# Designed miniproteins, single chains, continued (5): the designs that were tried, part 34

Each design is a single chain, and the fold is of that chain. pLDDT is the mean over its residues in the fold that is shown.

## One batch from the design tools (miniprotein)

Design m17161
Fold by ESMFold2-Fast:
Structure m17161 (fold): chain A 106 residues (1-106)
Amino acid sequence: MDYSDEEKREYLRENGNTLVRPNPRLRALLSRATGSTAETYTLGEVLQAVVLYAGDEGLFDPEDPFRVDVSDSELGEVLGVDEFDVRDGKGVADRLLSASEVVPAP
């Protein structure tokens, strides 16, 4: 893993409190990455699981540790993109939201 835990925490903190229901394809990916079978996640939990999956599959660019190449991955199919930058928190969040339903806070 070539990005700092502090950068990861700031990214997750900014987007972390939105409650979402991932679509079935994204939920299957999250279950494989985290071992969790929850129906709902915070957006921060989904972002963390996606980053963990990218690290486990070796999808980070060695020359730019913030860039993830998902063009030949299940994650790319789920998100509908070929690559993303973890520093573009809005772009990544928008893609995750397109694969999820926003749930009102209880």
Scores: mean pLDDT 70

Design m17162
Fold by ESMFold2-Fast:
Structure m17162 (fold): chain A 74 residues (1-74)
Amino acid sequence: MEEREREIERLEREVRRARVLAEASEGVGEILVAVARVTGDDVEEAEERARELTERARREEEEVRRRARERIEK
């Protein structure tokens, strides 16, 4: 087995993990906004927090994908 193939498989797992976490962050954000609306909390602040959470998770996913690509290609 070539070491490169094993490295690619590991990096692909890391990318999948980051993607799942980003998707979960979107769901959590939606829950935060829904809770704020039901409880009468600051909905605008909840929406901003949800946006920040999702954007951070997406940036982390993109960074993981970029690092994986760099390590696979070079």
Scores: mean pLDDT 78

Design m17163
Fold by ESMFold2-Fast:
Parts: C-alpha cells; sequence; structure tokens
Structure m17163 (fold): chain A 60 residues (1-60)
C-alpha cells in the first residue's frame, strides 16, 4: 500500500541518521509530510513511531 511504502521510505531515512539535529529534521519532516498527505492520526503515529525507532537504533 502507499502507506506501507511511505513508512518504509521514512524508516530507511531514519537508519541514516547520525546526529540529534538530523533526528529532529527527519521527525519534523515525517510529521509534516504525513499531515499534508491526509493520513489518519493512527497512521501518522505509526509512521512517526517506526521512524523514531529506526533513528534510535541507528544512533546506538
Amino acid sequence: SPFDQLTSQYVSRGRQVRTDQQRQQVIDQTRQDTDQMGFSQTQRTRVISSTSQAITSSMR
């Protein structure tokens, strides 16, 4: 689905994050993009959560 493709894209971007500044930028961009695309609150939360988890794993 478009939702799954987008989630995978942001998760992949999150895995490339190495700094706190990049983390904030990726999270903010994900929030803006998913809001602009008209995703439900549940869908937005899931994409943001998955992306945040990928960033955290990448920065360890």
Scores: mean pLDDT 80

Design m17164
Fold by ESMFold2-Fast:
Structure m17164 (fold): chain A 89 residues (1-89)
Amino acid sequence: TEEESRKLVEDTRDYRKKAEEYAKKAKESTLEEAQRYAGYAHVLLQTALDNLLRLGSLGASPELLKEAQEYTDAAAKYAAEAWHYVMKK
């Protein structure tokens, strides 16, 4: 449904924001804590990817798919940044 599709996009936007927060925490934390935050960012990315797949299954509009893809790409960037900070410790 359109309502379900909009909710999935909103959830994915929030996952992008949380992944960014975890990347920042990974930068500022000890190695052990940074590894945990990088793991959390990765889980958020996986959930965003699952939501993107679900949006396609629901026949969501191209605009909603594009928006969800952009949030998912940003979440992937933040997950990679979090792991980069782990590797730099």
Scores: mean pLDDT 88

Design m17165
Fold by ESMFold2-Fast:
Structure m17165 (fold): chain A 90 residues (1-90)
Amino acid sequence: MQKKTEELKKKVDELVREFEKEIEAILASNESKEVKMKQLEELKRRANARFTELFSEALENGDEEAKEYIEKAMAYLGQKYIAAEKKIKE
């Protein structure tokens, strides 16, 4: 069980890193505020979908540790999303 939990946590960490890079890419782009906001909203939808898949897997396996880890990762990215939105909106 623990080995499988650690593998899932690594996958969560990989997704967090991927989405953080995409947020930074959106912020660094020369696109308009309107376009950046739409890109950020689409990114949030994609992130929610992928984390929901991992959460469902953890739930099916009765893996409470993995569930908590995913919830914390989603909260962390949620804060990154809000910070990015503020930067775009000024």
Scores: mean pLDDT 84

Design m17166
Fold by ESMFold2-Fast:
Structure m17166 (fold): chain A 65 residues (1-65)
Amino acid sequence: ASDEEIALGVADIAVAVAKLMAKKGRYQEAIEFLRRLAERFEQQGYTVAADRLRKAAEEIEKEYK
């Protein structure tokens, strides 16, 4: 698997974890977790994975705000 494929797989796991955190009332932590990981992935050039993480964070923010 390419580094990009690994990054996408990690992003999918991170989104699943964040959704569980949000359902437990930890929606702010979930949003911060996803945004921090997105910044790291963007710095490494994993733009698609970073975008996926940011969109998930926005969805959680809209749902629980």
Scores: mean pLDDT 85

Design m17167
Fold by ESMFold2-Fast:
Structure m17167 (fold): chain A 63 residues (1-63)
Amino acid sequence: SDAVDGAGAGGAGAVASGESTAVGRDLKGNRVLTETELTETEVVSRGTDLATGAEGVSRGRIM
């Protein structure tokens, strides 16, 4: 996919950023990511929205 075709990878918004971070964390947790787990991570990231692009950089700068 091209850079403009990020809908599948990003989804445009904090959700994509949060989900990506959450998925990466889960994989590094020595857990096999399943389809069900992916769905749960998606809804959690959507509700939380803690790993927003701007939020991530702000947190790194402050903390």
Scores: mean pLDDT 45

Design m17168
Fold by ESMFold2-Fast:
Structure m17168 (fold): chain A 65 residues (1-65)
Amino acid sequence: SLSLVAFELEVIGVATEGGGAVRVKHEGDKVIIYVEGSEEMVKAIEELAKRYSKETGIKVEVVKL
């Protein structure tokens, strides 16, 4: 969906600004975000994922590398 694309771009933006890396994977109705970077960047992405999941009902999982 367009809202999912916007969410993915926001996550990529946070990672780019934070000097880290992210990979987004779609598995059925679930989104998995693999994050490599500072603890602050990871927490920012976790908060974005939590908000998106609550607003849309889509399962989002954040995996720290």
Scores: mean pLDDT 81

Design m17169
Fold by ESMFold2-Fast:
Structure m17169 (fold): chain A 65 residues (1-65)
Amino acid sequence: SELEKLAKELASMTPEQFAERLGQASPEERDLMLLLLKAYEDGLTPEQFEELVERIKKRREELKK
């Protein structure tokens, strides 16, 4: 999945590269990148990854009405 590929790329970065990538990202993109890394480190499957992201997006939309 695209989310798994992104998580693997982020995990392969040096601390310097990761900090630079976070610095260039919007706050929303930054939150997503941190979430993906955490899920990847927790050993979630690609399917669980996508379900987690979708669940969070739906909750955020519901809170906005």
Scores: mean pLDDT 69

Design m17170
Fold by ESMFold2-Fast:
Structure m17170 (fold): chain A 113 residues (1-113)
Amino acid sequence: GKEELLKEKLERVEELKERAEEILERLKKASVEELPELLEEMEELLLELEKIRKELEEAGILTPELKEKLLEGLRIIKEAAMMILSNPEAPKEILLRAIALLLRVIGLEFDLE
């Protein structure tokens, strides 16, 4: 029952965190031309983390351990958004999307506190 669901969700959050770390490392080495793809991948990760948080809350299994793992993933996405915002060559459209991503991360961090 709930123990199996908890294990599956913990594994999924860890996978998403590892994917976020991979994207962040790619971003550190990325050209300006690669920014739209990496930003899209981060936006998709955030959407999945938002969905998992809601599912865990509705199931009553949003444990302190899962909250901390979600917060770890959000911190990585936040760092990635901040890196894009700090890139002097980034197009205005990409900067605006990175700002939107950052605000969504901050909102979800607040919901998890």
Scores: mean pLDDT 86

Design m17171
Fold by ESMFold2-Fast:
Structure m17171 (fold): chain A 74 residues (1-74)
Amino acid sequence: MITKEELRELGEELIRLARELGVDESNIEETRQQFEETIELIEKTKDQELAELVKKTMEELIAALKAKLAAQQA
């Protein structure tokens, strides 16, 4: 069962990678707010299918950002 804590951890990882890639703090704050709203929606609806989709999408984005960061460091 996907928890809001697990989703929040993925969100923090995304924010960390975005900062390392040079994304502006204002855009990071806006992204963080939208992410928290998504977690609240999942908690309110109890929609595990939506939670699975969000988790999968975030994991794929994290992997892509890590690959991009690694390429920039090479």
Scores: mean pLDDT 80

Design m17172
Fold by ESMFold2-Fast:
Structure m17172 (fold): chain A 80 residues (1-80)
Amino acid sequence: MLEEIKKILGEIINLYAKASEDEQQKVAQGALALLNAVSQGSEEQKEEAKKFLEELLKRAEDMSPEELGEELEKKAEEIE
């Protein structure tokens, strides 16, 4: 499960590879916050996060880096 979550987060980060450093940092910060929350969470929380990320990846093309980073941070707070 954690490896699958890391893979999806990597795909999300890669969508913003050509963005500014500030934008990339915002996405990376959100991704790390979620990964840290999930790594210490229950199996149910890990599965919830995976489903959230799969849905987020489908919507990522319609979102700014700022919005995506905020969604990731908000989900991390909900899991904690």
Scores: mean pLDDT 79

Design m17173
Fold by ESMFold2-Fast:
Structure m17173 (fold): chain A 95 residues (1-95)
Amino acid sequence: SSQLSQLLSQTNSLISQARSAINQGDLEKALTLLNQALDLAERAKAIDPDNPQVREALEEILQLSMELLRQMENKQLILQAIGLALRAIGLLLDM
């Protein structure tokens, strides 16, 4: 659907921005962008639960969340990144 395509496009844009933020060392911005990407991916999953592009986006969000955990030193940001990773895992397990 048009709505699904738009959500996936926005999700992929946010993932790309998050990767850029990680490369620049802006881990808090990356975390914010990944949370926004996850929310859009969850909405896309609600439209098409077994969509392979949704799965790919969730897998990429999970991988970047794990990358954040390797680089983060702030306890509160680490806890938020763990929460993000667990949400992504939960959505993937339901596919």
Scores: mean pLDDT 91

Design m17174
Fold by ESMFold2-Fast:
Structure m17174 (fold): chain A 69 residues (1-69)
Amino acid sequence: HMTSRLVGRVLRVVADLLEGRYDEAAQTFEDAIASLPLTPEQREHLRGLAEAARKGDVDAALEHISRIL
């Protein structure tokens, strides 16, 4: 299951998305992919989430988050 570090990163990203900081949200996910011991499924969801965040597609980003949690 998810680590406490992954949950913390996800919460920070939700805050950034709600504030319209899409590039910061995407960068936080990219950093999580590089630094956290993730499963292949978690890594794929985080990549999709980073792409959705950069496009400003908050609904798609939240759907990806629900798949990780």
Scores: mean pLDDT 72

Design m17175
Fold by ESMFold2-Fast:
Structure m17175 (fold): chain A 87 residues (1-87)
Amino acid sequence: AAEEAARAENLAKSVVVLAAEATASRMTPEEQLAVGEAIDAGDFERLRAALDPEMQAIVEQAEAAAAAGDVARVQALLAEVQARVAA
């Protein structure tokens, strides 16, 4: 259904933002400012470019799962990023 597709898409965007925020916590102040500006602008391409390779791989999996309408998989990947931030 269209609602499930929209939910999966929004969850994938949440994965991108959280992964970028997690990466930014280990960045210089200048890089953190650039990430913050990209979040405020909704510039998801810039956010993806700022990710480390491990976080980029998780984001790619989340976007692929969202394109397939697999809400459960996107939720699992979001939880994985949250766990990595908490560790």
Scores: mean pLDDT 78

Design m17176
Fold by ESMFold2-Fast:
Structure m17176 (fold): chain A 59 residues (1-59)
Amino acid sequence: GEIDEELARRILKVANEATKDASQEEIDKINQEVAKAYQALLAGREDEAERWFEKAKEI
């Protein structure tokens, strides 16, 4: 499959950055939204992946 590698890298980078100062509950929420973004990427749904990714940033 052709995954948007740039978007995948951005998701991973922001997830790692966001978890540095986060509580365990916030980390769990971020990981949940990141997982959904990644599943959307695997399905080729880039717009949906961006939406889940933005939700992770708001935590």
Scores: mean pLDDT 68

Design m17177
Fold by ESMFold2-Fast:
Structure m17177 (fold): chain A 61 residues (1-61)
Amino acid sequence: SLEEEMKEQVRNAVEKKKVTPDQLRRMLESFQKFNAERKSETVEIMIKQIEEKLRELEEKG
């Protein structure tokens, strides 16, 4: 499913497998757009995970 694909993308991003802050920002924007239309609790959790990882990368520079 699309949500399963999104989960895999978040998992890879959280593992820091070739992820950059810009990639995380693009992913965040995409997931936020998806959630605006769908109102999925699962996607809301994913958005939080992306935001947390983005903060980590920005702080640890």
Scores: mean pLDDT 74

Design m17178
Fold by ESMFold2-Fast:
Structure m17178 (fold): chain A 68 residues (1-68)
Amino acid sequence: SLDDLLKEFEKELKKILSTLSGADASRLLVEAGERVQEIRNDKSLSLEEKRKKLEELLEEFRKWAEEA
C-alpha cells in the first residue's frame, strides 16, 4: 500500500537525517515533506511508479547528505 511505502521511506529518511547537523537535517526534512506530498498527490502515477520515485528521492537525499 502507499501507507507502507511512506513508512519505509520515513524509516530510511530518519537514518539519513541522523547523519546530518540540525540545520541540514531541518532543511532536508522540509524538502522531503514537499517532494513526498507531490508524489503522494500525483494522480497520474501508479503505486509502483510512486515507489520508484520515492526510492529515487532517497538516493538523491543520500547523495545530498554526503555532499553537505
Scores: mean pLDDT 83

Design m17179
Fold by ESMFold2-Fast:
Structure m17179 (fold): chain A 99 residues (1-99)
Amino acid sequence: DEKLIEEIEEKFKKEKEEVEEKIREFVEENREKLEEIEKDIEEREKNLEASIAKFKEKAKDSSVSEEVAKKILELTKEGLEYSIELLKKVIEELKKEEE
């Protein structure tokens, strides 16, 4: 499973770059809806803990090793936190430009 963990980490790095580009495009296309996007971010942050809890329960019933499941959970949490922070930063930058 060491090789599988390495492959997951490499894929995560690549997906992180793609997510950054998509977030920037999404915010730019939805400039008029920035307030709605901010509300959605707050709701996602609040629901993140519930989503993590559901994943942990589902992972217990899976054939995936506990170590692999834990790494996927850690990377998923890190990716979501990164995406939320980046989205907030892009929104703040756009608001400053529109002043």
Scores: mean pLDDT 66

Design m17180
Fold by ESMFold2-Fast:
Structure m17180 (fold): chain A 67 residues (1-67)
Amino acid sequence: TLTTRAPAKRLTITYDDALSDEVIDALVRFAAELLRRAQDGEHVHVEGKADTTPEDVEKRLAEALAA
């Protein structure tokens, strides 16, 4: 029987409890895009500080997509 391994990517999302659901949802979408672009074995880390805005998350996503 052929054994197939799942891709070994690691994802950590850290955010402040004070963040709104809107900002958390934006961070999750950003993390998903980074994870999709990451190579096997890479560790993707996304941080959301208490003063993070949706615009900040969109800026990070745009920068990540341009890299």
Scores: mean pLDDT 70

Design m17181
Fold by ESMFold2-Fast:
Structure m17181 (fold): chain A 102 residues (1-102)
Amino acid sequence: ELEKLKKHLKEASGHLGRAEWLLHQDPARREEVARHLETAYRHAKEAQKYAEKIDPELAKLVQEAADHIRRAYELARAGGSVEEVREHIKKAGKYIDEALKK
């Protein structure tokens, strides 16, 4: 279960990095940014399922990451602030990093 948790968290992190890079390079690629954020969210939700079986505190960190990814996705889809999308991506990444250190 720990190996599956780490795999999904790393996949989520990878997609967050791609979304952040695309958002910085070309704002016209908002749909591509949203797709990467949606994929990151799905991986974070799978990771949460495994985290709940390991440690409730770990599950809470993964849930915080998933919530920030979802907010970034909603903002990207709505054409919201680039800076606000990036802030939620950064917060999600921080929670993923904290979860991976446990």
Scores: mean pLDDT 86

Design m17182
Fold by ESMFold2-Fast:
Structure m17182 (fold): chain A 74 residues (1-74)
Amino acid sequence: SKSAEERLDEIQMQTAFELLEAVEAGASDAELEAILARGKAEIRREADRHNVPAERLARILAGLERGAAQIRAA
């Protein structure tokens, strides 16, 4: 079985990949926000399942939002 860290990293990478593909395909702001919201929801569910500390969850979510902002600005 995968560790919580590996699973959270996979969700972050998958969300970033989906955002990049969507930007390249000319997706709307609403579609990009939906992808980010889905990724954040998956991270929250996985963090809850594995009793991830609140401080770590906050750091992961902030990192995902920063990454999403960079992808959208490019």
Scores: mean pLDDT 85

Design m17183
Fold by ESMFold2-Fast:
Structure m17183 (fold): chain A 69 residues (1-69)
Amino acid sequence: MTKEELIEAIEAAEKDATPDQRKQIEIARLAIVEGREKEARERHLKLVLERNPDTPEEEKERAREIAEK
């Protein structure tokens, strides 16, 4: 995933996020701007896991792979 794709994914998540999730998204966006892309990917993974407990395992695996790379 490119840096631009990661930013777009985080911004899409912000639209339907709870106040607590929006705070995590804001921190992730700041981390990207500061060059801390790994932290941003880890926060995106947490957001995916917390937004929908019924999220397919395949989608969770993809988010986990993004966070680890």
Scores: mean pLDDT 63

Design m17184
Fold by ESMFold2-Fast:
Structure m17184 (fold): chain A 99 residues (1-99)
Amino acid sequence: MEAELERLRELREKILELVEKIKPDATNEQRSAAYSAALLGEIAGLSEKEIEEYIEKIVNAKTQEEMYEILYELAKELADKSPELAELLKKLEEEKKKE
């Protein structure tokens, strides 16, 4: 548990540095989406290169809708590879239907 928290902290710092390198003018929403994509990719066992490619797509998105589509596509792809993530997404969809 503590080792996982340290890994998440390292991931966050690495992603913030990567976003700064790719697009220093990135919005807080783009940075948040990039971190979410990296977290999902790490959980699903994606390579660092694959995670970096998704982050680059997100921070270079021209609109909020395009950014959301990229994040949704990633989540959908990961759900196919991870039963745990698929179950989590299903619970989030049920909560979304209530509000």
Scores: mean pLDDT 71

Design m17185
Fold by ESMFold2-Fast:
Structure m17185 (fold): chain A 84 residues (1-84)
Amino acid sequence: DLAARILAALGRLAELMARAEELARRGEREGAEELLREVEEAVTRANELARAGDLEGALALLERTVREAERRVRELEERARERA
């Protein structure tokens, strides 16, 4: 079910964005703000694809965005630990 997988990817991005907001409060503001902007742009594009009927393209974009966001959040968390 493509719709269920899209919702799961969006849920994962919401969790990652909450973690990025926490990292911004811990001093990683610049990197977190950049990531939040990139995710917002990707979600907007995925919504455009989904509304056009391209659910497969929307899912592929969201899954790629999840992988990149997970990498970026991990990097920001490592930097925050170094500053502690």
Scores: mean pLDDT 86

Design m17186
Fold by ESMFold2-Fast:
Structure m17186 (fold): chain A 65 residues (1-65)
Amino acid sequence: MLEREIMGGVTQIGLAVTGVKARVEIKDDTIYVYAENLTPEAREILKKSEKEAKELGIKLEFYEV
């Protein structure tokens, strides 16, 4: 779905603005975010994206790598 691609892209751009390196992968109904060194700012962006994804019926999972 186009919404998944847009949400993944917006999340990745938001993280990049905070200086955090992240990779986004989309599989089925799940968006996976892999981020290096989660700052408080990056974590708030991820929480917001997770909530927005849930409203669209999409699961967002994030991992610190």
Scores: mean pLDDT 76

Design m17187
Fold by ESMFold2-Fast:
Structure m17187 (fold): chain A 95 residues (1-95)
Amino acid sequence: SLSLSVPSSVSGKRGDTVTLTLTITNTDGPQFVNVLLVDEQGRVLASTQAMVPLGTSTVTLTFTVTLPPGTHTLTVLVVSDRGDRASATLTLTVL
């Protein structure tokens, strides 16, 4: 199985590049994962792919802030090639 830990909040100005450091814990054998960052409307803001071995791995996800000023709830989705899934939410404050 997979579990996911994300920062609780990040902030940036529109047009800035923000890097998220994600922690994935894998209790099974090595898995290939797709990582998606989606907004409240389900729009994909960024994606990456990683191989996650047994144990704890760090994955970075970088995106450009395109959302208007204010507070936004973003969701990180992790889907493995074995069908394992994990998700977590974070708050983006756009200044």
Scores: mean pLDDT 85

Design m17188
Fold by ESMFold2-Fast:
Structure m17188 (fold): chain A 75 residues (1-75)
Amino acid sequence: SERERLLELLRELAEKVKEIDPSVAETIELEAEHLERNDASAEELLTRLRGAIMTVKSIDPELAEEFEKRLEELL
Protein backbone atom coordinates (compact mmCIF):
# COMPACT_ATOMS: atom_id res chain seq x y z
CA SER A 1 0.00 0.00 0.00
CA GLU A 2 0.99 3.67 -0.30
CA ARG A 3 1.15 3.89 3.50
CA GLU A 4 3.60 0.96 3.74
CA ARG A 5 5.79 2.39 0.93
CA LEU A 6 5.92 5.80 2.64
CA LEU A 7 6.90 4.18 5.97
CA GLU A 8 9.60 2.11 4.24
CA LEU A 9 10.99 5.21 2.48
CA LEU A 10 11.04 7.16 5.77
CA ARG A 11 12.98 4.32 7.47
CA GLU A 12 15.41 4.01 4.53
CA LEU A 13 16.08 7.77 4.76
CA ALA A 14 16.86 7.34 8.48
CA GLU A 15 19.30 4.47 7.74
CA LYS A 16 21.20 6.48 5.11
CA VAL A 17 21.32 9.61 7.31
CA LYS A 18 22.75 7.50 10.18
CA GLU A 19 26.10 7.47 8.31
CA ILE A 20 26.14 11.30 8.34
CA ASP A 21 24.18 12.36 11.44
CA PRO A 22 23.13 9.58 13.87
CA SER A 23 21.02 11.96 16.02
CA VAL A 24 18.88 13.08 13.06
CA ALA A 25 18.56 9.43 11.98
CA GLU A 26 17.32 8.46 15.48
CA THR A 27 14.74 11.29 15.40
CA ILE A 28 13.40 10.09 12.02
CA GLU A 29 13.34 6.43 13.19
CA LEU A 30 11.37 7.39 16.34
CA GLU A 31 8.90 9.41 14.24
CA ALA A 32 8.43 6.44 11.86
CA GLU A 33 7.80 4.10 14.83
CA HIS A 34 5.21 6.47 16.35
CA LEU A 35 3.46 6.97 12.98
CA GLU A 36 3.21 3.18 12.48
CA ARG A 37 1.98 2.48 16.04
CA ASN A 38 -0.61 5.29 15.91
CA ASP A 39 -1.98 4.11 12.53
CA ALA A 40 -1.12 7.43 10.88
CA SER A 41 -2.75 8.21 7.53
CA ALA A 42 -0.84 8.25 4.24
CA GLU A 43 -1.30 12.06 4.26
CA GLU A 44 0.35 12.32 7.71
CA LEU A 45 3.19 10.02 6.59
CA LEU A 46 3.71 12.07 3.42
CA THR A 47 3.85 15.32 5.45
CA ARG A 48 6.38 13.85 7.94
CA LEU A 49 8.48 12.32 5.14
CA ARG A 50 8.62 15.69 3.32
CA GLY A 51 9.67 17.33 6.60
CA ALA A 52 12.41 14.74 7.14
CA ILE A 53 13.68 15.26 3.57
CA MET A 54 13.83 19.04 4.19
CA THR A 55 15.88 18.44 7.35
CA VAL A 56 18.25 16.13 5.43
CA LYS A 57 18.56 18.72 2.62
CA SER A 58 20.35 21.07 5.08
CA ILE A 59 22.82 18.24 5.91
CA ASP A 60 23.21 16.39 2.59
CA PRO A 61 21.42 17.99 -0.40
CA GLU A 62 22.32 15.09 -2.75
CA LEU A 63 20.76 12.48 -0.45
CA ALA A 64 17.65 14.69 -0.07
CA GLU A 65 17.32 14.96 -3.88
CA GLU A 66 17.52 11.14 -4.18
CA PHE A 67 14.64 10.71 -1.73
CA GLU A 68 12.58 13.56 -3.28
CA LYS A 69 12.77 11.67 -6.62
CA ARG A 70 11.85 8.36 -4.96
CA LEU A 71 8.88 10.03 -3.25
CA GLU A 72 7.68 11.50 -6.59
CA GLU A 73 7.78 7.97 -8.08
CA LEU A 74 5.42 6.76 -5.31
CA LEU A 75 2.86 9.54 -5.98
Scores: mean pLDDT 84

Design m17189
Fold by ESMFold2-Fast:
Structure m17189 (fold): chain A 69 residues (1-69)
Amino acid sequence: DSGRRLAERSRVMAEQSKNPESKKLFELAAKYAEEGNLEEAKKYLQKGMSLMTDEEREAAAIAVAKLNG
C-alpha cells in the first residue's frame, strides 16, 4: 500500500504547512498517490516541501512519525 501511505503522508504535510501553495501541492501529491501515480505524487511532494520553512518541515516530520505509531 505504498500509494496509500504516500497519500496519508502528503495529507499530513498539507495540514502542517501554512503556505497555501504548499498545501495545494501536497493535496495534489495525495491525489496522485491514491491514483497509483507515484512518480507525479513524489514530484509534487518534493515541490511542496521546498516551499516549507524549517519549522514546518520539523512539525511535519513529527506528525508523520506519529502516523506510523
Scores: mean pLDDT 81

Design m17190
Fold by ESMFold2-Fast:
Structure m17190 (fold): chain A 72 residues (1-72)
Amino acid sequence: SETHQQFAELKADPRAQAVLARAAAGELSDAELLERLREVGSPLSDATIARLREVAAASGVRLGDLLVLGTR
């Protein structure tokens, strides 16, 4: 799936991993996280963001927490 592909790309990118570490530490909002990933050259697609928002809402967690978990 596109989401799995993008998670694999984030996991392989040390710049994206540094951004995700800051999100895991509670330093970034979901909007800030998405913008920082775009700045380091690893933007999430609108389809991936929409899917993550659905799962986050259903699970009662933040979108950023799902990204951190999915890229471990």
Scores: mean pLDDT 81

Design m17191
Fold by ESMFold2-Fast:
Parts: sequence; structure tokens; C-alpha cells
Structure m17191 (fold): chain A 89 residues (1-89)
Amino acid sequence: SREEVLRVVVDTHEGRPTRVTVSLLSDDSPASVSPTLKVRDVETGTEQEVVSETTVRRVDLPGRTLWLFDVDLPSSGKRVVVDVTVTLD
């Protein structure tokens, strides 16, 4: 098995729903997927980890597989660092 970490950084707007999709080309199937969100509070400078869920979608391409991981972000107007950790078989 191997582990991949997919990162995206998003500046959110208060009251605006934000979803990010990260992608991985791999013929190995995801055995586990763990999103970790770090939300930075601009007023205090404090970073907090927030529990989130991800949905996994599969797209079959000729000779390879594309995996799509969708993560919903809090609409708090704060900066969010999204790490999606994928364990592959």
C-alpha cells in the first residue's frame, strides 16, 4: 500500500457555499480517505482543525482510473487548508 496527500488552500467567503474537488490518477483503489481541514481565524490568528467528510467518485479512463474527492468547506470567510490523505491498496 501507499499513501498520497492532496492539498488545496482556499479563501472562503462568509455565507457562500464552497466545495473543492481534488483528483488522483491511480489504478489502485482507495482503501481509506481522510480529509483534514485547518481553518485560520484572521481576527485571532488561531488555526483549528475541523472534522469534514469527503465523497469519493470513480472515473474509468483508457488504461487508468481517475479518483475524485469532493470536500465541503465551512462558509466562514476564513482561509482553509484542505489535506486529503488517501491510502491506496
Scores: mean pLDDT 77

Design m17192
Fold by ESMFold2-Fast:
Structure m17192 (fold): chain A 96 residues (1-96)
Amino acid sequence: MVEELVKEAEENRDEESEELYEHALEKNPNMSEEQKKMLLILSSELSRLGKEYGLSLEELKALLDGLMDGSADPEALKAAEKLEKRLAEKAAEAAR
């Protein structure tokens, strides 16, 4: 349920997820309350992935921007490709 995911995201909120959330709110000030809840969940998940795979806050912000636009514009595609490449490199490194 969305409410359970929101609560879990709030409980696992750290400085990185908070920075991602604030960044997206600043760029999208007309966001609805439901969109803000989804943003909180996404920010928490991206922060978790960033810690797991050593992604920078800047890379996570770019990916979040692309996800929120839902348009896969050229900048969002570059961020997604960079993320996929880093995840693949980290997975290969871990398999050694």
Scores: mean pLDDT 67

Design m17193
Fold by ESMFold2-Fast:
Structure m17193 (fold): chain A 71 residues (1-71)
Amino acid sequence: VDGTVLAVALDELIRELERRGLKEVTLEELEQIMDEMKVPEEIKNAILERAKKLGEVVTLEQLREMKLEAL
């Protein structure tokens, strides 16, 4: 996955979580939200693989860090 494409997808995901008032999500919730947003499978899997390394819960702060690392 291209780093710029991944960063854009993460930015959109972060905005959606902020819109929902969520400060953290489980991996299951993260996958569900990405499916609702129609994130392409390749990008969704790249985000989930990185998120799984962080644990069962991912915070907005961790998603922002992931976006910076993708750039």
Scores: mean pLDDT 84

Design m17194
Fold by ESMFold2-Fast:
Parts: sequence; C-alpha cells; structure tokens
Structure m17194 (fold): chain A 90 residues (1-90)
Amino acid sequence: LEAEARALAARLAEAVRAGDLAAAEAADDQLMAVLKELIEQGREAEALRLMAEAVRLVARAALEAGLISEEELAEAEAYAAKLEAKADEL
C-alpha cells in the first residue's frame, strides 16, 4: 500500500505535467482509495505522510506545467507540512 501510494502519486504528477486530465483523475482516484484503506487499517499517520508527499510532488508538477503560481506552490507546501505535523501527533 505505501509503495503503491508512492507509485500512484508519481503517476498523478506525470499526468499533471503532461496535461493528461483523464490519467490524472484516474491516478487521483486510485491514490485516494489506497490512502483510505491505510486509514481503515489504523495507519492514519502513514496515510497523512504519504498524502503530504503526494501534495508536494503534484504541486511541483503543476507549477512546471504552468497550472499554478509560486504562491500556490508555497500554500501546497504549507498544507503538506500541516499534514506531517498532524501525523506526528498520532
């Protein structure tokens, strides 16, 4: 599941960078399903850390594709840090 989540996050980032909306939506749906399964298994801290990793990876790809600003990238990085802090509290 952890390795699968990372592979899906990478696929999502590649789809975003390529402008392939259908591939991005499919990868996002699959990633969310894996993260939900981790939470259902009591592995919420791992799911939050993987989500933070995915947020950073996808935001960087979106900036490279011209879909977001540097300001929006900074907001995504702040959100990822908040997810990591929440994981550390569990």
Scores: mean pLDDT 86

Design m17195
Fold by ESMFold2-Fast:
Structure m17195 (fold): chain A 69 residues (1-69)
Amino acid sequence: SSIQEQIMKQLLENLRNELLKKGFSEEFVKEIVEEVEKRFSSPESMASLFLALKQAKSEEEAKEILKKY
């Protein structure tokens, strides 16, 4: 639904902002956000990965988290 699409876009924007605040490069953040969007079709399926990525302390850790999903 359009509501689910809006929630998904909002979550992806929030993820981007959180990763940028951590000091991750814009190029890396774009790669991660695009991969998340490509793999996940609902806000519910993305929520656990989003929370895990927010806890990442480095770009390398973020990539390892993404590989497990």
Scores: mean pLDDT 81

Design m17196
Fold by ESMFold2-Fast:
Structure m17196 (fold): chain A 80 residues (1-80)
Amino acid sequence: MLLELIRFANAAFNTQLTDDQFSNSLELKQHLIKEARKQKYLLDDEHEQRLLQASNADEIRKVLEDLAVQDLKRAVEKVT
């Protein structure tokens, strides 16, 4: 799980994270939440809870995809 989560994080945030940086999946999930907020994604309590409660990479991927879609929609609506 941890390595798979790191692969998704790297793809989603364009980063080069390694498994040596995280002791467990919870630390990685907390890092993903911080990174999403740092990159100005519209991360609310529901998205944070979904990330923390995710039991596999697919669940985390879905939350990250939802956040990416929200960011794209916001950018389009703000410019258009």
Scores: mean pLDDT 66

